# Designs tried in a protein design run: designed miniproteins, single chains, continued (2). Part 64

Each design is a single chain, and the fold is of that chain. pLDDT is the mean over its residues in the fold that is shown.

## One batch from the design tools (miniprotein)

Design m6200
Fold by ESMFold2-Fast:
Structure m6200 (fold): chain A 100 residues (1-100)
Amino acid sequence: MSLEELVEEIERLLGEIGSLLLEHADGAAASQALQLVSEAVEAIRKYREGKMSPEELAKILKKQLEGLAEIAAKSDLPEEVRERIEELIRRALELAEQLE
């Protein structure tokens, strides 16, 4: 997978994580999750504009994904939704490691 293909797949996974948390989490948790997703997407934008290295992007993405995992773990989510979010976060973290 190219660096751009890695970034595109991470962006897709972030969108799915955000959508699931918006649908199923409480308003405060959903708002916090959307903020973390927004910050991750903004980091991807800066990377595409040449304002950030792949290593700097990986560091930011990992931090935001860890925050999303904490929100999901503390939220009263249906078990199937929690398991899906955890799978998506693990996949996104594995892809972010390939940016280093």
Scores: mean pLDDT 87

Design m6201
Fold by ESMFold2-Fast:
Structure m6201 (fold): chain A 78 residues (1-78)
Amino acid sequence: TLLEMLKALAQREARELLEEMRDEPLEVQAKRLKEFIDKLKKSASKVLSEEEVQEIVDAVLREVERLNPELAKLLRSL
């Protein structure tokens, strides 16, 4: 479905962002990732329901936790 493709695309973009940021402090990584998620929500909300937007965000957060649990914990604190 379109939703599943968008979830996969968002997870891939999150992975690419994490790779680009790998040498930055965790606090900087968390802020940049939060900005990415906020922009994702804003863009997706133009064409998707609130529930579908939340599914995409949840998919991104699961991918972040899988790759960097400490970053995911810090992000949840913001």
Scores: mean pLDDT 86

Design m6202
Fold by ESMFold2-Fast:
Parts: C-alpha cells; sequence; structure tokens
Structure m6202 (fold): chain A 70 residues (1-70)
C-alpha cells in the first residue's frame, strides 16, 4: 500500500486507489476508516508498522514514524 500522510497515532494509506485512515487506538488495536464511504473496520496491530484488517482481507503497512495513540 501507499502512505499518503502520517501523524501521532494516525496514518493515511491508499490501497488499490482507496483512501483509508488508520487510527491506532492501543498497542494491539486500530480503527480503519474508509475515506470514501465513511465505513469503519476493526484492525489488529501486528507491529507499529503493520495492521491486519480481516474485513478487508488485508494487512496495511504504516510508516515507522507512526506511534500508538496514548
Amino acid sequence: NEVVGAGPGVAGVRVDGRGLLVALTSATTAIVKDMETGEQHAGTVLSPTEVRVPALGATLRLPASVTPAA
């Protein structure tokens, strides 16, 4: 996937032309929002740079500068 932007606890990524906002909610959990539909999906944090989203069948890659939200 492509990284569009990042900040503390959040990253914008593009997958197959789809814009997604990833919000790290803890060390193990994330919320992934589809920017076109507004739909939210649950994500599992595999590492600070990887989030698994079963509903999308995808593992999203984040930049190393993204840290979990406090």
Scores: mean pLDDT 71

Design m6203
Fold by ESMFold2-Fast:
Structure m6203 (fold): chain A 100 residues (1-100)
Amino acid sequence: METERANRLFEEYLRHLDELDRLAAEYAATPDPARREAIRAEARALSERARPVGEELVRLMADYSTDNPSAEEEVKLFLEGAERLGLSPELVERFLARLA
């Protein structure tokens, strides 16, 4: 099973999301336009780095295809995929905490 690889990718993805949250908080707290533009550039670069990790996770987890999943359906599919791949409960809880 790809359990170790899936957990490594998921942890990397969550780390990218944590960094994006940090940048968003800094952006909201910063009145300086030059610093805001620097934060936007950093967030853009981070999003580009996160994209292939996110795509690989979706590929590993997606058993069902839906063009317009509701938030509830997305969470359900994620939990089913996480269980199937043997994702760490710690990493799953970290992700779910972000949705609360």
Scores: mean pLDDT 71

Design m6204
Fold by ESMFold2-Fast:
Structure m6204 (fold): chain A 80 residues (1-80)
Amino acid sequence: GEATAVVEGANDLAGMAAAAGAAYGDGLVIGEGPNTLVVRSKDGKGAGLGGDLAEAAGAKATVTIDGETLSGVEAGEKFA
């Protein structure tokens, strides 16, 4: 993508971080330059790998990229 997007959702953030192989304390940054995706926990907690790909999580996150809405998992895969 060509835009910065923000994702919210603690459990989806952990899953996206695992898929992308990256994480940081206040969020996940994937890519570089103008194709940067920023993922942050909506509740301000769980940024990074505080959880795992827990099947019982059920939490969801969305990403808005240039006005397009994607699931958090789809966004993580797209930008990994």
Scores: mean pLDDT 39

Design m6205
Fold by ESMFold2-Fast:
Structure m6205 (fold): chain A 73 residues (1-73)
Amino acid sequence: MRLEVRVSGISIPESLRETLTAIAQKRAPGVRVEFLPDGMVLSGEGLDPQKLQDAAKAIAYAFGGTASEVREA
């Protein structure tokens, strides 16, 4: 099952994308990160839903954004 969570309301500089990808992968092993102009999407197969939700919430809190609920994608 593929899971997805969105972080929105943040502007991520190009220079931070590698760092944020590494942080997301450390918190939710196996996660894929996609960057958007107003946020990011964390997704993957075989992910732990709680770790994925916690990773999104941690990033949202750090950057002043909002994390969605984890859902099937």
Scores: mean pLDDT 82

Design m6206
Fold by ESMFold2-Fast:
Parts: structure tokens; sequence; C-alpha cells
Structure m6206 (fold): chain A 102 residues (1-102)
């Protein structure tokens, strides 16, 4: 199928931001974060000529997702997981801004 559009990625990121602002259950926040990372991976994988700075930002967001999963497996408090998701959302915002500027 076609890769995720920038508008679809923006809408998914906005849904993540809304969940963070509403202090939604941390599992909901993590699932929404993972969705945006997966969509941005789909975008990059469908565009092999994507600028390196965008590829690196998506890679950093994916590594941060792996860290959140590891923290959860190790029993990190919900407050620490929510803090990590907020930082991840900031990385995703940078990635979307780089795509929008390209």
Amino acid sequence: GPPPTLDEIRAALDALRAAIDADAPVDTQIALYERVVDMMHGYVNSNPNTPIEIQLTVGVAALHMAMIRWMKKKGAPDADLAGAVRRGADILEEGVALIEAS
C-alpha cells in the first residue's frame, strides 16, 4: 500500500500529544508513541532517498521506543515512563518538522 502521508503522521502525533496532555494511562501513551514511530518508519522505508537527518531522527525515536519498552519491562514507575514518552514526543515533533521542511 502507499506509505503514511505527512498529514496522517501529524494526526497520529497530535493524538499522542492529546493523550499526554489528558494524562491518559501510560500504556495508552506508549501505544500511541509506538504508532507514530511505526508510521515514520513506513515513510522512510518507502522513500530510500529520504535525507539522512530525517533517517537519523526516526532512528533516535525508535531507539527511544526500545528504551521505553526496556524501562517498562524493568518495572519503572508510570511517572518515569510518562516522562520518557513526553521526551519521545519531542523527538517525533523534530522529525515531523524536518519532513515538513523537506
Scores: mean pLDDT 88

Design m6207
Fold by ESMFold2-Fast:
Structure m6207 (fold): chain A 88 residues (1-88)
Amino acid sequence: MIVERAKELIEIQDEVTGTKREPADIEAQARRLAENFDEEAFKEGLREIAEEFRKAGLLEYAEKFEEAAESGDILRAFEIAIEYVKEY
């Protein structure tokens, strides 16, 4: 479900940036992303995530998220996020 994938994406971003949020805040953000899905906003969010991965030195993941942002491939973006969580 989109909400669950959005939660995973937010959790990955928070892990990379060192941000701590309560589960209720993560759920609220995920629901906002799913309910008012804007493809351009999503692509911009992916670019921000890619930049955070680059700052963290995870260049391979930064490149993958940049490619997903350019193509607008939502499924690919979630696949990359899941791969990162499983690897780290």
Scores: mean pLDDT 71

Design m6208
Fold by ESMFold2-Fast:
Structure m6208 (fold): chain A 84 residues (1-84)
Amino acid sequence: SSNEEKQLRILEYVASLPKSVKYVSQATLAKELNLSQSTVSKLLREMEKKGLVTLTEKGLRKEDAIRALIEIGVEELEKAVKKV
């Protein structure tokens, strides 16, 4: 779905940032990904409900974005190779 594609774009963007960046604000995500702040907030809350990320006052933690991408990648690999 388009929301799943947008969630993946958020995670990939945050994971791609230099190691010195520890958090990315919702406002920065909205600006850099050309999304509304309300859309970013909704997508982040949906990911938090799935247990993929933990939201902080500073925004999305880069470590959480990297972990979430690994988890999504493992799940998709398991589906592709029928290891379930």
Scores: mean pLDDT 82

Design m6209
Fold by ESMFold2-Fast:
Structure m6209 (fold): chain A 94 residues (1-94)
Amino acid sequence: MEAERREAEEKAREIIEEVVREVKELARQLPALYKQTGSVEETLKIFQDRLKKLLEDAKKRLREILPSEEEARRAIEELEKAVEETLKKLATGE
């Protein structure tokens, strides 16, 4: 039981780390995307839509691997917080 729970928690952490890396990569693509759209508003809208899809896909994966709704809820909260902190650091140039 404890080993199975640890494996699920470790996999959830891997998903969160993967999403953080993908968010950073999306931010790195913003200058190229702006060149394609020619609009700051359109570029940000595309970025937000991609970010939303990434988060929804990650939430689904977390619910599939974690054995309880409570554990899934906690992992989703950690995911959302990690993404928020990543976006703040990117906005401040850190």
Scores: mean pLDDT 81

Design m6210
Fold by ESMFold2-Fast:
Structure m6210 (fold): chain A 91 residues (1-91)
Amino acid sequence: EVEEARRRTAEEWLEEAIRLLEEEPEKIEEFEEALKNRKLSKEEVEKNLDLLGALSVPELIEEVEERLARGETVDPAALEALKRYKELLEK
């Protein structure tokens, strides 16, 4: 399971990350604070790789946008996640 999560594409990470930001923004904020305060063990970080992905959303967005700029095919779910993220920024 952890090994599979580590091999996710940027598109898969982005979709999950946006879902977490929409549904559990407080959980993302708490996880970020715990990481900054070095309160999490390596095992705890590995169990929450999806939350770690949510903190990397700006970089995941850039990767997806670069693929679109190159004319590459992007997963429709990732495009929908990109739109949802932009809506969150407008609020």
Scores: mean pLDDT 68

Design m6211
Fold by ESMFold2-Fast:
Structure m6211 (fold): chain A 69 residues (1-69)
Amino acid sequence: ATAVPLTTDEEQLRVVSATPAGPPIPARTTDGREGVVVGPGPHPGTVGLRLAGEAVPRAFREEDVLPLE
């Protein structure tokens, strides 16, 4: 049977919308690996970088990642 849902997605999005959804930034590691910065890493001074062909982002040191213009 099909039910008519009453969703609270607006309430959830109201909290989440306080966090800016920035576009992913193309970047390259000092080792020559390219990918996209998806956000801050789990440790201080690290960033999350999703490498080309990877399904999940990896943590890299901030100084080892060069944002591309």
Scores: mean pLDDT 64

Design m6212
Fold by ESMFold2-Fast:
Structure m6212 (fold): chain A 92 residues (1-92)
Amino acid sequence: ALERLRAKLEAMLEALRAAGADLAAQAAVDDEYMAEMAPLFAEAYAADPVEANRLLLEASKRAAELAGELGLLSEEEAAEALARLDERLAAL
């Protein structure tokens, strides 16, 4: 369960990196992977809710960092997203 979620999150992050600064391509990746991830997250959460949430939040941080690097988020927007995700990780 957790391993399948981790693999899908890694695949999504690589697809987002490959899409680059193309907003339409970014949106297409998000739509595709979010639909596939929902059942995998539910399976992982049933097995280990803390670890499932940690994997998702860690991947979300990497996605926010990537969006900042690609110029899809401003430096301030990326920093705010990362700070919010760090607060959620600390609360697990």
Scores: mean pLDDT 81

Design m6213
Fold by ESMFold2-Fast:
Structure m6213 (fold): chain A 62 residues (1-62)
Amino acid sequence: GADDVLIDILEKIFNENKNLSEDTIIEKTMEEVKKKNLMENYSEDEIKELAKIYLDTMKELE
């Protein structure tokens, strides 16, 4: 779906930065989205919301 690209970025950032805080992972995800010029497809609020949902889900699975 449309969220698959953002989830792929989140998964990569999370796996590379497991020892960092949730806020730092969200910030790095936003930087990667901006770097890939995907801000046309996602607002900052949408990125933050999806990132929090993803990270909360990953914490529940551990």
Scores: mean pLDDT 75

Design m6214
Fold by ESMFold2-Fast:
Structure m6214 (fold): chain A 101 residues (1-101)
Amino acid sequence: HMSPEEAVQKARDALAAGNKEEALEYVRKAIEMGRKLLQSGDYEKAAKVFEEAARLLEELGADPRTIADVYSLAAMAYEGLGDKEKAEEYRKRAIELQKKS
């Protein structure tokens, strides 16, 4: 069973090796694990996973809508943590990306 941290690391390794397709596959796995963490109330781990996944998607040149969705998930995780400033920052970034897509 792969951890979210392992999935993020494998995505970074694949991206560094120039394997964008493999990197995207591991980012998708990390996002799915992050959603399960969000559902279970593990907001701290979920927030970190979604932050790292969104940045990797930006580096990969992913669809702005997909990046916006992941920043919205990060905002939800930070709201769960009570970190309103980070939640507002990521929500604003998601809205800006949605307007461009």
Scores: mean pLDDT 88

Design m6215
Fold by ESMFold2-Fast:
Structure m6215 (fold): chain A 91 residues (1-91)
Amino acid sequence: VESLVNQILALFKGLDPDNDGLVSEQELRDYLLSLGLSEEEAEEIIEEVDPDGDGKLTLEEFVEALILAAEKFGNEELAEKLRKALEKLLG
């Protein structure tokens, strides 16, 4: 879980080059597409984690998007590990 938390933090920082603590909707979309998701699947995930449409995602919303992506791939084991990593990040 600690290793996965560190991987998530490294990935988030890689997508946040301005180091403002936020990932743009475009950066997340590009990442999800790079994982092999369709444009429609990426849009569905973004709409679910950014329902207010502010175009910016927190670390927590980013991890929620990764959980949804893992579920789209049918990788429930990874989704469960990501949920545990999210709990670790929140407390």
Scores: mean pLDDT 77

Design m6216
Fold by ESMFold2-Fast:
Structure m6216 (fold): chain A 98 residues (1-98)
Amino acid sequence: LKKFTELSFEEQKKAVQEILTAYFQRLHDQTGAVAPGTYKVTLEDFLGIAGRKGELNPFRVEIEHIARELGYDMSTEEALEAAREVIKKVGFVEVVVE
């Protein structure tokens, strides 16, 4: 697995987009909770999914699992904080649900 914190900023941006796209697609496929379409995932949206720095969030385990399936290690608080900083700096991450 590639450690998320060892990736460049551009690689972290791509990884976050891939992980969030897979997460939203899985929600659609398994639960129907998310309709097909294009979504802008903001920092506040991400905090609801993965938690704030130092918070326990049950959905964090799903993000870590999806990241691992995509070849990324996001099991550390430092990795999640790096992902939060990426989203904060870019404003939002675009995800497409099909």
Scores: mean pLDDT 80

Design m6217
Fold by ESMFold2-Fast:
Structure m6217 (fold): chain A 106 residues (1-106)
Amino acid sequence: SGMAKAREEEVKKQIDEYYKKLGLDDAERIMVDLLVKYGFGAPTAIRYVEKLREDRKGALEELKELNEEAAKMIELIIQGRYLDAAELAEKLGLDDIAARLRKLAS
């Protein structure tokens, strides 16, 4: 998987550079990684989180049309309901997202 591994490393580098550029907090970084796990491209996921800062309702409505499950998790995270979001993530097999959400709740 040489090509796939190189692509994953490039995506991680691109995500880190955008995190620094946007000044994303820990909750926003989790939301970006969540969207990437649901098949969103990293630049699109980052832009979506930026839209949530400007128009939370409109951005959530757009996401619900694309993926209702991801939208529900993001809504819980935005509300500061990190433990509820972590329990949902665990139920969905998103163990790394769940662990990071539990850390925010502590």
Scores: mean pLDDT 81

Design m6218
Fold by ESMFold2-Fast:
Structure m6218 (fold): chain A 82 residues (1-82)
Amino acid sequence: LSKETEELIREVAAKAKNPEAAYRLLKLAAEMEGDEEQALILAESAKRAVEGDTEAAAQEAYENLKNGEAGRGLIEQLAAAV
């Protein structure tokens, strides 16, 4: 992961009810994307979700990630953990 994507994941995870679980979930998902651009999109969508724009974040992940179903599910799971 790039430093930018990793910093964003850490910032997002810190806002969750369980920061450790959120960090592990987001980092694993971002690393599994295998593409830095896709990882950054996931991290940005996660940021929107923890900031309260969960529906837009889930839709954005679904449309912009190659594995949109997994991305949407992850964003919904993260929002439920905040």
Scores: mean pLDDT 76

Design m6219
Fold by ESMFold2-Fast:
Structure m6219 (fold): chain A 75 residues (1-75)
Amino acid sequence: GSSIGRHADRGALYLMFGRYEEAIRELEKNPDSDDLALLYLAKAYVALGRLDEARKVLEKIKSPEVREEVEKLLE
Protein backbone atom coordinates (compact mmCIF):
# COMPACT_ATOMS: atom_id res chain seq x y z
CA GLY A 1 0.00 0.00 0.00
CA SER A 2 0.81 3.68 -0.42
CA SER A 3 0.39 6.60 2.00
CA ILE A 4 -0.94 8.76 -0.88
CA GLY A 5 -4.51 7.50 -0.32
CA ARG A 6 -4.29 7.68 3.49
CA HIS A 7 -7.26 10.04 4.00
CA ALA A 8 -9.41 8.18 1.43
CA ASP A 9 -8.48 4.83 3.02
CA ARG A 10 -9.31 6.00 6.56
CA GLY A 11 -12.51 7.64 5.29
CA ALA A 12 -13.57 4.36 3.67
CA LEU A 13 -12.89 2.51 6.96
CA TYR A 14 -14.97 4.99 8.99
CA LEU A 15 -17.75 4.69 6.37
CA MET A 16 -17.64 0.85 6.62
CA PHE A 17 -17.94 1.05 10.43
CA GLY A 18 -20.87 3.53 10.31
CA ARG A 19 -18.76 6.43 11.62
CA TYR A 20 -20.05 8.82 8.97
CA GLU A 21 -19.01 12.19 10.47
CA GLU A 22 -15.42 10.94 10.95
CA ALA A 23 -15.50 9.54 7.39
CA ILE A 24 -16.48 13.01 6.09
CA ARG A 25 -13.68 14.67 8.12
CA GLU A 26 -11.04 12.37 6.59
CA LEU A 27 -12.49 12.38 3.05
CA GLU A 28 -12.77 16.18 2.81
CA LYS A 29 -8.96 16.34 3.26
CA ASN A 30 -8.60 14.80 -0.24
CA PRO A 31 -8.41 17.08 -3.31
CA ASP A 32 -11.72 17.77 -5.12
CA SER A 33 -10.01 16.16 -8.16
CA ASP A 34 -10.05 12.73 -6.41
CA ASP A 35 -13.32 11.29 -7.74
CA LEU A 36 -13.07 8.11 -5.61
CA ALA A 37 -12.75 10.18 -2.41
CA LEU A 38 -15.72 12.29 -3.60
CA LEU A 39 -17.72 9.06 -4.13
CA TYR A 40 -17.03 7.95 -0.52
CA LEU A 41 -17.77 11.48 0.75
CA ALA A 42 -21.16 11.45 -1.04
CA LYS A 43 -21.92 7.99 0.46
CA ALA A 44 -21.22 9.36 3.96
CA TYR A 45 -23.44 12.42 3.41
CA VAL A 46 -26.30 10.22 2.08
CA ALA A 47 -25.96 7.91 5.13
CA LEU A 48 -26.36 10.97 7.42
CA GLY A 49 -29.37 12.26 5.41
CA ARG A 50 -27.34 15.30 4.30
CA LEU A 51 -28.62 15.07 0.73
CA ASP A 52 -27.97 18.70 -0.27
CA GLU A 53 -24.27 18.28 0.62
CA ALA A 54 -24.19 14.96 -1.28
CA ARG A 55 -25.56 16.81 -4.35
CA LYS A 56 -22.84 19.48 -4.01
CA VAL A 57 -20.21 16.69 -3.99
CA LEU A 58 -21.81 15.23 -7.15
CA GLU A 59 -21.24 18.59 -8.93
CA LYS A 60 -17.46 18.29 -8.25
CA ILE A 61 -17.11 14.81 -9.78
CA LYS A 62 -15.54 14.71 -13.27
CA SER A 63 -15.86 10.98 -14.09
CA PRO A 64 -19.25 10.03 -15.66
CA GLU A 65 -19.00 6.53 -14.10
CA VAL A 66 -18.48 7.93 -10.57
CA ARG A 67 -21.22 10.55 -11.10
CA GLU A 68 -23.65 7.73 -12.04
CA GLU A 69 -22.85 5.84 -8.79
CA VAL A 70 -23.57 8.98 -6.70
CA GLU A 71 -26.79 9.64 -8.67
CA LYS A 72 -27.95 6.09 -7.81
CA LEU A 73 -27.39 6.88 -4.10
CA LEU A 74 -29.71 9.94 -4.42
CA GLU A 75 -32.64 7.93 -5.86
Scores: mean pLDDT 77

Design m6220
Fold by ESMFold2-Fast:
Structure m6220 (fold): chain A 110 residues (1-110)
Amino acid sequence: TLSKEEQLKLAIEEEKLHIDQLETLIKNFDKLSEEEAKELVLDYIDKIIEDEERHAKDFPFLKELEEEAISGYEEIKKKLEAGELTPLEAAEKLLELEKETLKKLEELLK
């Protein structure tokens, strides 16, 4: 049985992993076509939404924070699919949201 503090620390570490994955993707964008980059960013969004839905289920006290993050990811996905954001712009906006979520989680730990 994990304490709320231990659950929060796990959520923080998983958010850091998401940030590392996004930064790695952004670093490699020059090696991808626009079509390949779009597919990879869309696949990444679907993966992080699934991970955040799992966190909301496993850590009920974080549900509202995780659902807010999911809403932000879904909005970026919609704009990327509509061509309102380039794949790079979408990845950069995702990185901003991930860093904001990390900050909110770290503030809850204090």
Scores: mean pLDDT 85

Design m6221
Fold by ESMFold2-Fast:
Structure m6221 (fold): chain A 74 residues (1-74)
Amino acid sequence: EDVELIREALLEVGVPEEKADRAAQRWSEAYRALKEQGRETLADVAALNALIEEGVPYEKAARALKLWREKQKK
């Protein structure tokens, strides 16, 4: 669920498909780990570093997170 939505958001902000797939997987893993630690409200922001580590620029990573939040509401 989260991995597919963040992947779609990454593609919408112009991240190439190959990089978007890998970044989405790592972000979703980090997000789940942070949620398991009881940090649900900040887990998505804290997991943003996983996108940056995969080579997504901060600006695109932040925009993708915003789009992911909007997709979660639908």
Scores: mean pLDDT 75

Design m6222
Fold by ESMFold2-Fast:
Structure m6222 (fold): chain A 79 residues (1-79)
Amino acid sequence: SMEEELFRHVMEVLIEELKPRDPATAARLEEILREFERTGDAEAAEERLIALGASLSPEQQEIFREALGVAQREAAARL
């Protein structure tokens, strides 16, 4: 679906933006995306993303928030 395509694009850009700044969080997101691609389970993916966010330090949260902003803008521009 278009929603699944948008989610995939956002996740792919987010991972690439995080790789140079927070490679550990990028790797964890790659695992979540890979599991989603394998199962199609959007609820499980959302639950894992929430758990990931809750586990981040304040510094990692700031980096994540900045990277997410870039990912959302780029994904929207591709639609």
Scores: mean pLDDT 82

Design m6223
Fold by ESMFold2-Fast:
Structure m6223 (fold): chain A 96 residues (1-96)
Amino acid sequence: MLEEAIKLVEEALEAVRNGDREKALQYIDKALEAVDKAIEEARKQGLTPVLRELVEARMDLVAAKSAVRNGDYDAAIKELERALEHLRRALELWKK
């Protein structure tokens, strides 16, 4: 679940770096779907620290999507990197 979300964000970051707007948006949307499923599961299990990291990652992905749409690829890269940090923290907290 979270490993797939991380991979999708890494693919979105690569697409942004290559200037591929359509692929970047496609991977961000898939990452948002994966994060939303992880949020639902974290809520069902009562994993409050994981849920906080996932909610922050979701906000970063929404910001990244807006940046890509506006052609602000520098902002998109920063937001995608922030989302990766939050997703990796969520994964470590979920494994503990």
Scores: mean pLDDT 89

Design m6224
Fold by ESMFold2-Fast:
Structure m6224 (fold): chain A 78 residues (1-78)
Amino acid sequence: DKKKKAEKLAEEGKKAAEKGDYETAVGLYQEAIALDPDNLEIQADLYETMAKSYESSGRDDLAKKFKELAEKLRKEAK
C-alpha cells in the first residue's frame, strides 16, 4: 500500500514538473521516496527535477551534477 501511495505522489510530481512547478514536484517526489525509499526510478525523477530547478536559477554546475545522478540511478533501477 505504501508503494501505491508513492506511485500516486510520483505521478503528481511528474505533472507538476511538466507544468514547470519544480518546487511542488520536488516536494511530491520527496514524499514518495519517504514511502518507498528503494524505488530508484522515483529518486531519479527527483534528481531530474532538481536539475531543471537549478537550470532555472542559473546554477548550471549543480544542474549538470543532478542530471548525471539521475541517469546513473535510472540505469541501476532496471
Scores: mean pLDDT 85

Design m6225
Fold by ESMFold2-Fast:
Structure m6225 (fold): chain A 97 residues (1-97)
Amino acid sequence: SAEQERARAIVDELEARYPLFRNPPSPESLPDWAKVIPNPISLSQIRADIDSGKITTVEELFERIRQMADNWKHFFSENSVLYAEADAVLAFIDERS
């Protein structure tokens, strides 16, 4: 659908601008990520959810992106550059909602 095509385009743009969020953090660098984050979300998982039909609207996409950004803000302190990157992702989608 046109909305699924728009959703894929938004994910493509996010992956290009914010490559940090493409995949979950490496288990070697952050072994506790999966233990601390009860609903681990990455852009690659969001893309798979669009392709499988689990995400059918841009509104559902934005909700999943907010959950992803909140995972990073929960794991990292407010003084972290990674927390700031999560805030940048939230600003990106707010401009498009």
Scores: mean pLDDT 82

Design m6226
Fold by ESMFold2-Fast:
Structure m6226 (fold): chain A 65 residues (1-65)
Amino acid sequence: SEATSLMTAIGLLAVEHGVRVEDIRFEGDTIYVTLAEDSPEARAFEEEARKVAEKRGFKLVVEYR
């Protein structure tokens, strides 16, 4: 599904940015991503992931632990 493909893409972006993802879930038109730490790398990931999600018509919510 589009949601599964988007979650996979976001997960790959997290790996590329060196950020640790605790959880990724989909709820309606929103993707929720929980990151282990707030860092410059995590913020860069958030910006890229938000762009990817918005391009596909989804909202991104990032929570820092």
Scores: mean pLDDT 83

Design m6227
Fold by ESMFold2-Fast:
Structure m6227 (fold): chain A 81 residues (1-81)
Amino acid sequence: GLFSELEATRYELIANLIKKGRVDEAIKMLEKQAEFYKKTNPEGSKKLQKAADLLKKGNVDEALKLVKKQADYYKELAKYN
């Protein structure tokens, strides 16, 4: 469905920013989306904040892995709703 497609697209965009070394921009996008989803999707908000926190700690590879996993997860969900 549309929500899962939008989530997949956002995570793919963030992953590409991380891969290009635009880490500060990726952090800003993750934190902005985490705040936006705080009431409507608390679990999604927590996952976005976790990825941002990993990037802030310099754990770029782990953050990238998490973001890619979430992109793939929502891409699969989009097929069924």
Scores: mean pLDDT 81

Design m6228
Fold by ESMFold2-Fast:
Structure m6228 (fold): chain A 61 residues (1-61)
Amino acid sequence: MTAEFTAGPLLGQELGIPEGHRVRVTQLDENTVEVVDLETGKRIVLEGVTIEDLLLASRLR
């Protein structure tokens, strides 16, 4: 599963992705997600999170 959304302030604090950057998130397995900052090309692999968790974190304007 893959989703694209605009990074909120929480992603900036946790992952160092600037707020407002467009990100692509891909579920690699049950507990692993890849986050790509489409503006900088920065790639981060996260364990213990889902795409839904990241969407919720980005959803606050």
Scores: mean pLDDT 73

Design m6229
Fold by ESMFold2-Fast:
Structure m6229 (fold): chain A 65 residues (1-65)
Amino acid sequence: MTDEEALDKAIEAARKALEQPGATLEHVINAAVLAYTEAVGPGKTVSAELARKVIEKARELFEQA
């Protein structure tokens, strides 16, 4: 399991959140971060820098929608 695979899951979760009626940027970001932390697995909390990468990608998806 690589960080790239975890990011792909986060992006998929963000897209799924965008399909929800009334989805806000917060909902999309939260979905992406949760998916990323679950994919990374136990033993390590997501750092602020990793969270920033996920947030940036989720924001791009939200703006494209």
Scores: mean pLDDT 72

Design m6230
Fold by ESMFold2-Fast:
Structure m6230 (fold): chain A 58 residues (1-58)
Amino acid sequence: PLYRLSPEGQALLRMAGLPARDLASSAELQRVGEALSGPVSPARAAEGLIKAGLATRV
């Protein structure tokens, strides 16, 4: 699945060493989640970012 990112979500991609884009894969969201909180599944990373208002599933 793909996710649309807010500007704040795009900034988190850049902090995780990924290109700042408005669309991200579940694997890219997992890398963001791991950078913020340590080991996390792709599904839990996506859920957390969606709840934070940083990502929306497309």
Scores: mean pLDDT 83

Design m6231
Fold by ESMFold2-Fast:
Structure m6231 (fold): chain A 85 residues (1-85)
Amino acid sequence: SKVEEIRKKAIEEAKKLAEELGLSPDQTEQVIRIVEEAIDMAVDLAKGKEEEKTIPFPEGLTDEQREKVRELIKKAVDEVLEALK
């Protein structure tokens, strides 16, 4: 599906971003989890489901690192919502 293609791409981009930012393995795993959950929430939102879950950012990220992760999440969410129109 288009959503599954977006998910795979977003996970690959998250791994690359984590490597570029020098994140630990634990921080990398948490970033991937946040991205996957954000995509799942976008799919649920598109289907009219009202379930929101908050996943905390990994500890030790700088404001700049958090912003780059948020930009990646926003891009993936926007692509999912567009694909489900």
Scores: mean pLDDT 78

Design m6232
Fold by ESMFold2-Fast:
Structure m6232 (fold): chain A 60 residues (1-60)
Amino acid sequence: SALSDEVLASAFRLEDLDGDGVIERKEFPSDEAFAKLDKDGDGKVTRAEFNAAIQPLLGR
């Protein structure tokens, strides 16, 4: 839904401190949690990966 997408976009921007459109390991407070979000193992969490991981936790 639009509301969930808006919430996820805001949450992603909070973690994306340099505004480059991805969350890198250095921007995340836990390397272990980052590794769980980084589905393709490239060392970057894209918005799609973040949405896929967080959206179920929001009960959408």
Scores: mean pLDDT 68

Design m6233
Fold by ESMFold2-Fast:
Structure m6233 (fold): chain A 82 residues (1-82)
Amino acid sequence: SVLDKLNELERKIFQLLDEVSKALEAGDREKLRENIEKLEQTVKELKAVADQLDDPRLREAVNRTIEALEEAIKELKEKYES
């Protein structure tokens, strides 16, 4: 179901955020870049799922999560790719 896919993507996002945190602590720029790319791909998948949600309140909540993730990705890129 769409909700099962949403839950799957949520778990994947938490895992990727943990990997980003570990890469930052290790100073591993290659691992950081790889996990940022994976986060960007997961955000694209999340956007596709959001478009399939019939509940406008849930869709709005998911879109707010997408915006927060996109902002976090932008900040990481500005800090570590400049």
Scores: mean pLDDT 85

